# Ledger of designs, part 11: designed miniproteins, single chains, continued (3)

Each design is a single chain, and the fold is of that chain. pLDDT is the mean over its residues in the fold that is shown.

## One batch from the design tools (miniprotein)

Design m8373
Fold by ESMFold2-Fast:
Structure m8373 (fold): chain A 98 residues (1-98)
Amino acid sequence: MTEAEKKIEENVKRAREILQRVGDALLEIGKTGSYEAAQLAARTYRELQELIDETVKKSRELLKKDPEKAARYSEEGVERIQKLADEGIAEAKKLVES
């Protein structure tokens, strides 16, 4: 396995760990929040799953042409996933706490 392949696998693992932690938080918001908060939580989880799947697919496709660019794309993907997760939780909490 190349260094770039290893970095992509580590970034994929990080992204999935984010989804697991965020999933737990969004489930709690869904149980205790309004219908609107529950809908936003469900939508955020779905968008996170889609973004992770797209990031994994594109990183692996790019790895065949440019390993360094693939590694950077996967790192940027994790940053996008974390931002979407943080923003989604914050907005869902505002709907519960408002």
Scores: mean pLDDT 82

Design m8374
Fold by ESMFold2-Fast:
Structure m8374 (fold): chain A 60 residues (1-60)
Amino acid sequence: MKTFKIEIEDVTRLIAAALRAIGELPEAEVKIEGNTLVITVPDDPELIAKAEKLKEEFEK
């Protein structure tokens, strides 16, 4: 399993990112710790790539 942490200070954007992760990463564990979105994905290259894209999008 691979864990991604995305720090998002805007609560609305944080919630949007969490909902998108839940929708696009069906086997991932998604949780929020303060202002950090924590996504744990199986060792699936496609799911890892989607999580990497989500992190890149919401870190900007």
Scores: mean pLDDT 80

Design m8375
Fold by ESMFold2-Fast:
Structure m8375 (fold): chain A 78 residues (1-78)
Amino acid sequence: SLDRARALFDRALELHRQGQQAFSNGDYVTAAQLFTESSRLADEAARLAEGVDPSLAHASRELSRTSRDNAREAQRKS
């Protein structure tokens, strides 16, 4: 559903922001966990938005990619 896709995207975005804060504080373990969760929720949002809301699907895929890349960097530093 579109409402579920939006809610998942909003939560993924919040987790991504929390991950960025943890990373800036040097808490790479917490950052990796937050970014990993963000990418999972963003992937689900993208799947639910696919064919219904192309803009939300695109934004969700972008968030998933950036969060996944950030998680990998945090894991390397932990």
Scores: mean pLDDT 91

Design m8376
Fold by ESMFold2-Fast:
Structure m8376 (fold): chain A 76 residues (1-76)
Amino acid sequence: MTKVLTIEEAYKVLPSNTTIASTRGEDAPEVIPKLPKGAALYITSGVLTSEIVKLATEKGIPYIIVDENVEVVAEL
């Protein structure tokens, strides 16, 4: 199950060797299919939708990190 984290939470729980890919919310559907298993997704702007969370879960992305400016509309 994909976990949605703040930056502060990610700092505490993310392994130090985790691959982190940065994207805008609008670009996340294009970025997610290209990520390796175990990579974390960092959303820097825009909106975190339920569709983005679903795609991350299907790809095996364990963590989504959201910047303070990101609107979270995903139902988890």
Scores: mean pLDDT 80

Design m8377
Fold by ESMFold2-Fast:
Structure m8377 (fold): chain A 65 residues (1-65)
Amino acid sequence: SLEELAEEGIKLRFEVYENASEEDVEKFEEEASELVEKYLNGEISEEELLEKLKELTEEILKKSK
């Protein structure tokens, strides 16, 4: 559901906020916002949005050492 997607998104955002630099948090928010916009425009599915948000989170966290 959209509520479950929002909950998962909040969890991923929290992980980034706790573990990443301020610059990487800003980059995450910008790219996540673009993904959400694509979902709202019907360009990607709910499942694809969640998968891409998880991939983005992993990339940001790996870059933040």
Scores: mean pLDDT 78

Design m8378
Fold by ESMFold2-Fast:
Structure m8378 (fold): chain A 55 residues (1-55)
Amino acid sequence: SKEEEAREMIRKALDAHRAGKYTEALKLFKEAMEKYGLTPEELARLVQEVVDERE
């Protein structure tokens, strides 16, 4: 699904952030928002869900 694709891109962005690649992480978040039409609120929700999956 498109939501699963968005979650995959968010996971990649979080991995880049954890590696200290902040510019790459920001680009991936922006790409996910543009490609999947996510609002800032929807992006924040998906980020929280992905973080919760790993904790």
Scores: mean pLDDT 81

Design m8380
Fold by ESMFold2-Fast:
Structure m8380 (fold): chain A 73 residues (1-73)
Amino acid sequence: MTEELRERLEELEKQGQEALDAEDIEKMEEIVDELLELYNEALKLGDEETAERLFLLASDLSQKILELKREKE
């Protein structure tokens, strides 16, 4: 696992949790975009472990965004 990608992943995981706790959909969408950018970088570097973790975090946040949007309708 690339150390720089891991540190950025942990940073985004914390920011994602903060945005979720605040129900800040715009911030959560920004974090999902950043997670997907890092996912593509991890794949390019052959860091499969970091890529899998980034994808799972992005998927989890995306699901929570969808649920929050449904509840507001």
Scores: mean pLDDT 81

Design m8381
Fold by ESMFold2-Fast:
Structure m8381 (fold): chain A 63 residues (1-63)
Amino acid sequence: SSKELIDKGNEAFKKKDYESAIEYYTKAMKLGSKEGAVNLGVVYEKMGDLEKAGEAYNEAIKL
């Protein structure tokens, strides 16, 4: 489920494993999770990738 993917992404993000966090949040977003798209944007902001953060937030608005 998208919730399980978000929970796994949150655990990875807490450990600063941004690569795994991106993978889990992207999968949740593809399942239609607005929360996954928002969290993906937050990870990209933490990494300094403002362009990809903006893209993720725009996807969240569409969901």
Scores: mean pLDDT 87

Design m8382
Fold by ESMFold2-Fast:
Structure m8382 (fold): chain A 85 residues (1-85)
Amino acid sequence: SKEKLREEARKLFDEAVRYYNQGDYEKAAELFKEALIKYGEAGDSRGVIAGLFVAFSLMVEAELNGDTEAAEALRKAYQEALASL
């Protein structure tokens, strides 16, 4: 169901933020990508747009802070998510 996919996407997104805050950028990036794909599968265009904006904002913040590991992981996830939508 679309409702189930949307709930799964939200949980993955929340988990991605938690891993990002813990410094596990690769795991966070994978989870962000999964969340965005599931929002797409649910037909939740608002969820996709909001999620992409958050991922992009975190990527820009990481670049401005000189955190090249975080910026690169998020950039890869952002690009892969866009290619999958």
Scores: mean pLDDT 83

Design m8383
Fold by ESMFold2-Fast:
Structure m8383 (fold): chain A 59 residues (1-59)
Amino acid sequence: DSLVTREDLIARAEKEVPGAGAEIARLVFEMEEHVKNGDLEKAREIAERVRKLVDEVSK
């Protein structure tokens, strides 16, 4: 994938602990909204933030 799919990020967020998952889910929702609006720059920034949070939990 050229971009990490929202489904991959959501699946990881759902598997992670609820406290961190709630914040990740919120960011993923915002990312999806920006993708729907065609605002790929903001979606990418949020996706990178989510990836960092997921990586912190997964390390």
Scores: mean pLDDT 68

Design m8384
Fold by ESMFold2-Fast:
Structure m8384 (fold): chain A 83 residues (1-83)
Amino acid sequence: AKAKFTITTATEPDKKVEVTIPLSGNGTVEEETVNIKSLTTGTGTLEDIAKEIEKVTSKAKNVQETAEALTNAGFQVLKAEEV
């Protein structure tokens, strides 16, 4: 299963990033668009943001756990849906 999220960071709340995160396993994060600074790396590239999201969500089993992991990592979750 996969979940699609619309997220922002506290530093760039007006910039929305859409990401697709695989549920229940060690999968890769896919991003539809990026123009946001990573909280963890201090620099924002699509690959860096995807790696940080994958790292913090790797143990999440459903949409709720993934949203909680993103929030705990400093992302603001604006929308979450299972796809």
Scores: mean pLDDT 65

Design m8385
Fold by ESMFold2-Fast:
Structure m8385 (fold): chain A 55 residues (1-55)
Amino acid sequence: SKEEEVKKLQEEAEKLEREAVRAYLAGDFETFERLREKAQELNKRYKELTGELLK
C-alpha cells in the first residue's frame, strides 16, 4: 500500500541519516556527501508520494 511505501522510505531515510552522522564523525566526508545525496533522492520520492518532505 501507499502507507507501506511511505514507511519503507522513512526507515531508509533514518538508516541513511545514522550512517551519514557516523561517516561525518569518522571524518569520511566523501561517504557523508554520498549519503546526503541519497537522502535528498529519498526526500524527493517521499514528496512525490505525500506532498511533504521527510523530517
Scores: mean pLDDT 78

Design m8386
Fold by ESMFold2-Fast:
Structure m8386 (fold): chain A 87 residues (1-87)
Amino acid sequence: SEFEKYFNKGLEAFKKGDYEKAIEYYEKALKLAKSNEQKAKLYINLAKIYLKQKDYEKAKEYLLKAASTNALTYDEIEDLILEILNK
């Protein structure tokens, strides 16, 4: 699907440390997302990027958006929550 195409391109860019391209691809995937599970995955990956960039306010914003989907368990985001809250 077009969603998976952009999601995977975003993940590849993130792994290469190209956070600007990763954000661009994840935002394109977000426009194509039809399920709360797809949106939650994108919000978590955006939160991880902003955490890498030391933008803790953006990281918290996207973590809250991911939690608001009700598509993730606490265990799936626990490490990210703890890392963001310690900043």
Scores: mean pLDDT 82

Design m8387
Fold by ESMFold2-Fast:
Structure m8387 (fold): chain A 74 residues (1-74)
Amino acid sequence: MVVPTSEEIRRIARGFRAMATLIELGFNNTLTEEQEAALLAEMRRHVGLSEKGLEDARRAAREMHELRERFKAL
C-alpha cells in the first residue's frame, strides 16, 4: 500500500473541506455559480479527483439547483 505523505494528507483534507462547504452552501441556498466553480476547482486541485469524479460532483450540484428552482416555481 502507498502511504500518503504529510503534504498529501493536507491536500486531501483541503479537498474534503471544500466538498463540505459546497454541500453546506448548496443546502442553505446561498451557493452562487462563482462559489460553486471556485469550490469545484479547489476540490480538483487538492484531492486530485478524476475528471469523472469532478463531473459527477458538478452534476449533483446542478441537480440540487434544479430541484430548488422547481420548488420555487410551485
Scores: mean pLDDT 64

Design m8388
Fold by ESMFold2-Fast:
Structure m8388 (fold): chain A 70 residues (1-70)
Amino acid sequence: MSEEERKRAAEATGQAALALGASEEQAKKLVEILVKEKLDPYDAEQTREAALKAGLSEELAERIAGLSSL
């Protein structure tokens, strides 16, 4: 995955988190973790772990992870 592709995918994941009820700070931190740690935003497990590190609830992290498997 290119850095540009990862950044775009991470931004999309952040927008999805906001839509599902995450705060702006949580969504921003999620994007930062995905990009900085070079995680795959299309990988449900990696996205879930990043969301939990960003301070999202377990329920919200599961929903975000489910979206990344599309």
Scores: mean pLDDT 79

Design m8389
Fold by ESMFold2-Fast:
Structure m8389 (fold): chain A 82 residues (1-82)
Amino acid sequence: SELERETLLKVRLISLESELEIIKKVAERTGNEELKKLAEELEELIERIREALKAGKLEEAERLLEEAEEVVNKAVKLIKEL
């Protein structure tokens, strides 16, 4: 159902918000400019996801979530190389 789909997208959004908080803390502690840029990009994507969900645009929200999850993957890879 659409309600189940929306709920799963909201759960993914909560995970992204938690991941953003961690990435921001690592960026601040390390002074890594690339990681700071990825955190800013992720923050913008999270805001777009919130707007898409509020508008009931589930397909748009899903695509933005996939883009945000890719940014998290890049940040995690960078953190492992620090």
Scores: mean pLDDT 89

Design m8390
Fold by ESMFold2-Fast:
Structure m8390 (fold): chain A 64 residues (1-64)
Amino acid sequence: SKEELIELAESSKERGEVAWKRGDYKTAAGAFKAAGRLYEKAGLPEKAKEYYEKAREAAKKAGI
């Protein structure tokens, strides 16, 4: 359901935030990308865009 996709996206987002705080930018990039994909599937394109941008920034910091 849409609610389940949003909850899954929130979990992925939180994992990304924790990884970012620890300097684990590779894990943060993957987690934010997962959150973006889940928000997109939930029909939330603005949130999806936000987390794709965060994933891109994390990937840049990770050197990938």
Scores: mean pLDDT 88

Design m8391
Fold by ESMFold2-Fast:
Structure m8391 (fold): chain A 60 residues (1-60)
Amino acid sequence: SKAQQVIDYVARLEDQDPSDVSQDKAIAILEERIAQAKADGLGQPYLDILQGYIDALKAG
């Protein structure tokens, strides 16, 4: 599923096993990365990609 692909992606970023990364944990990590990206002045297209990942997780 798209949600599982996002969890696998987040697990790689954090050097963790995907089975140890819950949906809620993945969302929290992505929200923190969006906040950091905004602080660093990264463009809207990158922010939209990260938000799309959160939306995929929430959809199941």
Scores: mean pLDDT 82

Design m8392
Fold by ESMFold2-Fast:
Structure m8392 (fold): chain A 51 residues (1-51)
Amino acid sequence: SMREQREELFRKYAEVIKEEGVSIETAAKELEKYYGIPKSTAKRNLRKILK
């Protein structure tokens, strides 16, 4: 489902943040630009995974 695809996408970006040291802001901007996910929603979900 689209929901499961979105959850997997957040997990992949969270791994990139951990491995490459990119900021949550940068990851959220990419998710907004390429996938149309609102930046606020992306940041909230990424922060939950990174806790």
Scores: mean pLDDT 81

Design m8393
Fold by ESMFold2-Fast:
Structure m8393 (fold): chain A 71 residues (1-71)
Amino acid sequence: DMDTQWSQQFADMAQQLVQQGLSLDQIRQRLNQWVDQQVAKQGLSPDQVQQLRTIANMTVQGLADGRRARA
């Protein structure tokens, strides 16, 4: 399942960035930079690019929602 693989990869990256003290905006930028690198490296289709950007945005939104729930 490609969605599961990408969701786990983004979750792991986001967790590392949170531990480094990055803001949600900085994490969003880093995840999108990684997507751009994968597009260049793998020759992804437009649909695959949109899928990756959706997962990246959902990962950041999940972090934001978690912060609000604890406040």
Scores: mean pLDDT 77

Design m8394
Fold by ESMFold2-Fast:
Structure m8394 (fold): chain A 82 residues (1-82)
Amino acid sequence: MEPPEEIAELLKKGVEALEAGNYEEALKLFEEALRLAEEKLGPEHVAVVAALEGLARAYKKLGNEKKAEELLKRVRELREKA
């Protein structure tokens, strides 16, 4: 199932913010993408995984290693459920 345009655009902007070094902006974009993906597509959708990976990357760049590890664990669990 293709993510709605709004969710896809938020994920794209989040990645662009990460690559630009705007980690706090990336967190906001990925948090909004995660919220919409869980609400509209369900908690196991690929868009949820993408948002969680983006959040983990942003938290790691900000030095919040514990939060990044918690998010990456959730990503692994979702991927293993197929």
Scores: mean pLDDT 82

Design m8395
Fold by ESMFold2-Fast:
Structure m8395 (fold): chain A 101 residues (1-101)
Amino acid sequence: SSAEDLRELSEIAEKTAEEVEKLMKEGKNDEAAQSLLLASGVYKAISESTKDPEISEAYKLSSESYRKAAELAEKGDGEGAVKTLRENSEKLKERSKKLEE
């Protein structure tokens, strides 16, 4: 279901936030940024290939959030990158709950 897909995407965003926090603490800013840019590109491709409007929008918003998080990671703003990913996770959880009703 669209609700299940959005919940799964939310869980991935939270796990990604944890990994980015770890990489940034290790000084691996470029690795964190590159990983986020790769994910952003994949999510954009999924958004453009899905016919479900709720899934398409969720992946589009996630692509944009991951790109923003990558820019923050490149600048050394680990706190900003993690916050951006967690805000995306929370928005996806809220959208998932609305679709389950």
Scores: mean pLDDT 88

Design m8397
Fold by ESMFold2-Fast:
Structure m8397 (fold): chain A 62 residues (1-62)
Amino acid sequence: MARGEGEAGGVRATAVLDGLDLTITFSEPVSGQRRVDAERAAREAALRAALQRVLEELRRRE
């Protein structure tokens, strides 16, 4: 299992990768017009962090 977090515009996203299943959870939804941009930026950051962690964890698993 690999986990990564990203934050943008006051929105924090957590990405969890279990096999081929990717789950992204937001800590708190942001209301208003900036919600979409903040969620997208947070998701991108979380995914990038999770992928970096996956590479390290996979190497360590073996």
Scores: mean pLDDT 67

Design m8398
Fold by ESMFold2-Fast:
Structure m8398 (fold): chain A 55 residues (1-55)
Amino acid sequence: KEQLKKQLEEEIKHLEENREEYIESLVENVGFSRELAEKVVEMLIETLKEILERL
């Protein structure tokens, strides 16, 4: 449980610090519009934070 919490915290921090890289990756590799990619990345961060709070 502690290992998973730590991994989630590190992933959330990495996503927040490198948000633009993930947005660009979704646009380039998946073909999302930039607006959709921004929303997807934001929703992913929010979802991971929600999971972390429940652990």
Scores: mean pLDDT 81

Design m8399
Fold by ESMFold2-Fast:
Structure m8399 (fold): chain A 62 residues (1-62)
Amino acid sequence: SEEIDREVEAALYLIKAAISTLSGDFKEAAEWYRKAAEASTDPVDRQRFLKAAEEYEKKAKE
């Protein structure tokens, strides 16, 4: 279903965010978290991923 396809897409974006975090690229990590939020159909997951994006955006400026 479209919902399952979007969930898989969100999971892939989260993996990319994790890789970017491990490499110290916090700006890239934030971008992947925003894409994960866009792909997520669950409002709770969307809010969680947006919060993560904001935190990594802040970290990238430090």
Scores: mean pLDDT 85

Design m8400
Fold by ESMFold2-Fast:
Structure m8400 (fold): chain A 115 residues (1-115)
Amino acid sequence: MEEQIEEARRLADELVRRVEETLEKHKGMSFDELEEAVIAEVEEGVRRMAEKLGLSKETRDWLVETARRAVRTAINQAKEEGLSPEEIRERVLRTVRAVADQMIATIAEELKKKQ
């Protein structure tokens, strides 16, 4: 269990790094292009994490949907508030970090049920 939680943390950290890199590359892009790029990275990261850790399809699908919804909500709220691209980047990154923490907590609970 502990080794699998450590693997989940490493995968979550990698997801956050990839999103941060995507945000930097897309610094001058439209919000719609940024949204699609960030959501694609989050979906891929969550799927890989669930696959490597042997999570149920139900848990995997729930994590992907939760992450997708959180990122879209953050970007849409930032658009409505008229935030600068830099402020949007910070809000999205904070949201992805929060989602990563929630995923680790969910994975820990799922793994406990298997023992």
Scores: mean pLDDT 77

Design m8401
Fold by ESMFold2-Fast:
Structure m8401 (fold): chain A 92 residues (1-92)
Amino acid sequence: ATAIGEVIGVGGDVSDPRTAGALVRTEKGLFGVGAMEGSKGLAKGDITPVRATGEDGRVGEGTAKAISDLVANGPGTGRIELTGEAGRAAGG
C-alpha cells in the first residue's frame, strides 16, 4: 500500500538518519514518521525504513521516500511517499 502525505513539521536533522523525524498529514489524519535503524536520510529520492504512528496509536512499518526536498521546504510544502504497512496505516 502507498500513501502520500504532506510534511507539516520536521524534527531533528532530516539528513541524519538517527535524528530524522517528521509529522505527516494524510486524509486519515496526523502520523508521526520516525526513521528506523539503518536509515539513509530524507533527502529527495532517498528511501528510508520508517515506523509511522497514527494519533489513534496504530503503528505501521515500511519505507518513506522523500518526493520533495524536506530541508528546503516549510511545513505543508514537503511530501513523503509511504509504502508497506506504514503506507497502509497512513493512507490505505
Scores: mean pLDDT 67

Design m8402
Fold by ESMFold2-Fast:
Structure m8402 (fold): chain A 82 residues (1-82)
Amino acid sequence: NEKYREGMRALLAGDYEKAAKLFEEYIKENPTFESYFRLAIAYYRLGDYEKAIEYAEQGLKLADSEVQKRILELFIEEIKKK
């Protein structure tokens, strides 16, 4: 999906506001572990830890494997140390 790829490019370029908007649009039709995880990262980079945790918790509910669950569990744990 082009919106997902554009969101990833924005995230890698450090344009976290653009990344968040693109992933928010993407998840309206594609609520997946990956899309919520990327959105959580974008908000984390923006310093919005409350939204980062909120979206990470939504992604955790959609996780299909123990690896995916562990990734978001560790991500949430790390943010809570702030």
Scores: mean pLDDT 86

Design m8403
Fold by ESMFold2-Fast:
Structure m8403 (fold): chain A 62 residues (1-62)
Amino acid sequence: SEKEEILAEMSRIYEEILSLTDDEALIAEVQAKMLAATTASLEELKEILKEMKELLAEVKAK
C-alpha cells in the first residue's frame, strides 16, 4: 500500500540520518516525526516524509 511504502521510506531516511550525524537535537526532531507518523493519516505521512527528506538533505550538505 502507499502508506506502507511511505513508512518504509521514512524508516530508511531515519536510519541514514542516524548513520550520518550524532547531533542529538536533530536526532530528537527526526524521532518526534517518526512517532507522529504512527498516528498520521496518509496526507500527514506525505508531509512528514517531505520534512524528513529536507532534514536528510541538510545533514548531507554539512
Scores: mean pLDDT 84

Design m8404
Fold by ESMFold2-Fast:
Structure m8404 (fold): chain A 65 residues (1-65)
Amino acid sequence: DVTRETALSIQAIGAVIDSGGESVTFKDDTITVKLKERSPEAERLVEELKRLAEEFGFKLEVELL
């Protein structure tokens, strides 16, 4: 499942950079996203990560700073 983890990681990192997110952490079956604010870009990031998490069987946790 290296391909699954790698693909998700690349997409998540790209989305964080584009959306002004603070960080993304992958641990076990959990993706933790830290966001600076709730913007339309941040909402799209969360929605995309939620979709990927559901598709690949990860839990998504979102933290607002």
Scores: mean pLDDT 69

Design m8405
Fold by ESMFold2-Fast:
Structure m8405 (fold): chain A 66 residues (1-66)
Amino acid sequence: MKEKILKAAEKLIKEKGGEGTSTRDIAEAAGVSVGTIYKHFKSKLELGEAVTKRVLEELEEKKKLE
């Protein structure tokens, strides 16, 4: 569940930017309620931190393939 939310958030942020992406948009994309997101992430800030960590890990893996 938490991973599903993170994947949906990352995809929407890449397409619309962080400013254009709401918690409701992420909930709809992940197929969950806004309340379910807040059960796994205490705040929108915590969710943003988790997405940032995930993106940085993906970038590090791609840079190793040079």
Scores: mean pLDDT 75

Design m8406
Fold by ESMFold2-Fast:
Structure m8406 (fold): chain A 73 residues (1-73)
Amino acid sequence: SSMEIRRVELEASIELLREMANALDEAYKKSVEKYGKGVREEFMKNYDELLPEHRKRVDEIRRETARRIAELS
């Protein structure tokens, strides 16, 4: 049903937001561990290094969401 599809979309949106928050937190923690809280350049470098893993997780969420929607269609 359309309501179940909407639920899947909302759940996927929440997972994507959590993944974004996790990626930012990981980049921040890596920056703090190496140079402390003030090093913006190191934070950005660590975030860029996490982007491929973050994108992979986003793609996995999107693929699973599409599969779940297809089952409801």
Scores: mean pLDDT 75

Design m8407
Fold by ESMFold2-Fast:
Structure m8407 (fold): chain A 69 residues (1-69)
Amino acid sequence: GKEELLAELNELGRELRKLVEEQKKKGKGDEAEKIANEAEKRALQHYLAGDYEGAIEAVREAIEKLKNL
């Protein structure tokens, strides 16, 4: 339900920011921050539209981009 999707979105948001900090330690902070900021903007747009699955997908896509950075 909605509560489970919001819990997943919150957990993914924490993972996203943890990956940004890990990339900063590798000298890739600027690129990592750009990826995270764009994903958070897209996730917010989906969230405001009531599309929690779309918000989750936006964050998951960014996490994969950060892992491959």
Scores: mean pLDDT 89

Design m8408
Fold by ESMFold2-Fast:
Structure m8408 (fold): chain A 58 residues (1-58)
Amino acid sequence: NKVAELAEKARKESEADAAQAQAIAGAVLKGDMETAEELWKEASEKARKWAEELLKAL
């Protein structure tokens, strides 16, 4: 099923971006700004946007 294969690939890519966003938000919430800054530099644009949304939801 090609549709299922494409959906699974998209899901895995989204999971990686979500994990980066959570790591950034978690570091900021802990006050570990050095780790947050390093994670932010390595993160995708999608992950950065999701991290901002997570922090805004506080």
Scores: mean pLDDT 76

Design m8409
Fold by ESMFold2-Fast:
Structure m8409 (fold): chain A 74 residues (1-74)
Amino acid sequence: MASEGEKLLEEARRKLEEALKRAQDGDYQGAYELVQEARRILQRYYKEIEGLSEAEATRLAEEEVRRLARELAE
């Protein structure tokens, strides 16, 4: 059984992995949409599960997505 937090984290991870596959397939528009969805899921995770403020959750979600995107671009 997975808690809501575990489901959010896994869903964000899956969307980022799908975004990578779409980008490699040349579908950059679809990849960007999936990245935006993953960012929103991570923001909700940090706010609801980790108990962070909305501002802090937004910052961490954006930073995490940017960091992962940079790693994938290398």
Scores: mean pLDDT 78

Design m8410
Fold by ESMFold2-Fast:
Structure m8410 (fold): chain A 83 residues (1-83)
Amino acid sequence: MEELVEEIKKIAEEAIKVADEVLNDPSATRDQILRAIALKLRAIGIIFDAELYKDDKAKLEELLKEAKKVLADAKALKAEIDA
């Protein structure tokens, strides 16, 4: 389960990095900036919850799915700006 917590944190940290790339992009619109902030906050919450629920396998499996979705959403937002 410790490995699962670390995987969740790693994915969420990557999502934060992608969101920060959007926040630092001078071509990002206000809507894209607000979406990046929301994704970053959600990723931070996932990191917190992974530590809180570190002994709950079912909750960690939910958090892993949520972390992967947040990362996918962040990458999609970055791709939208790069288009």
Scores: mean pLDDT 87

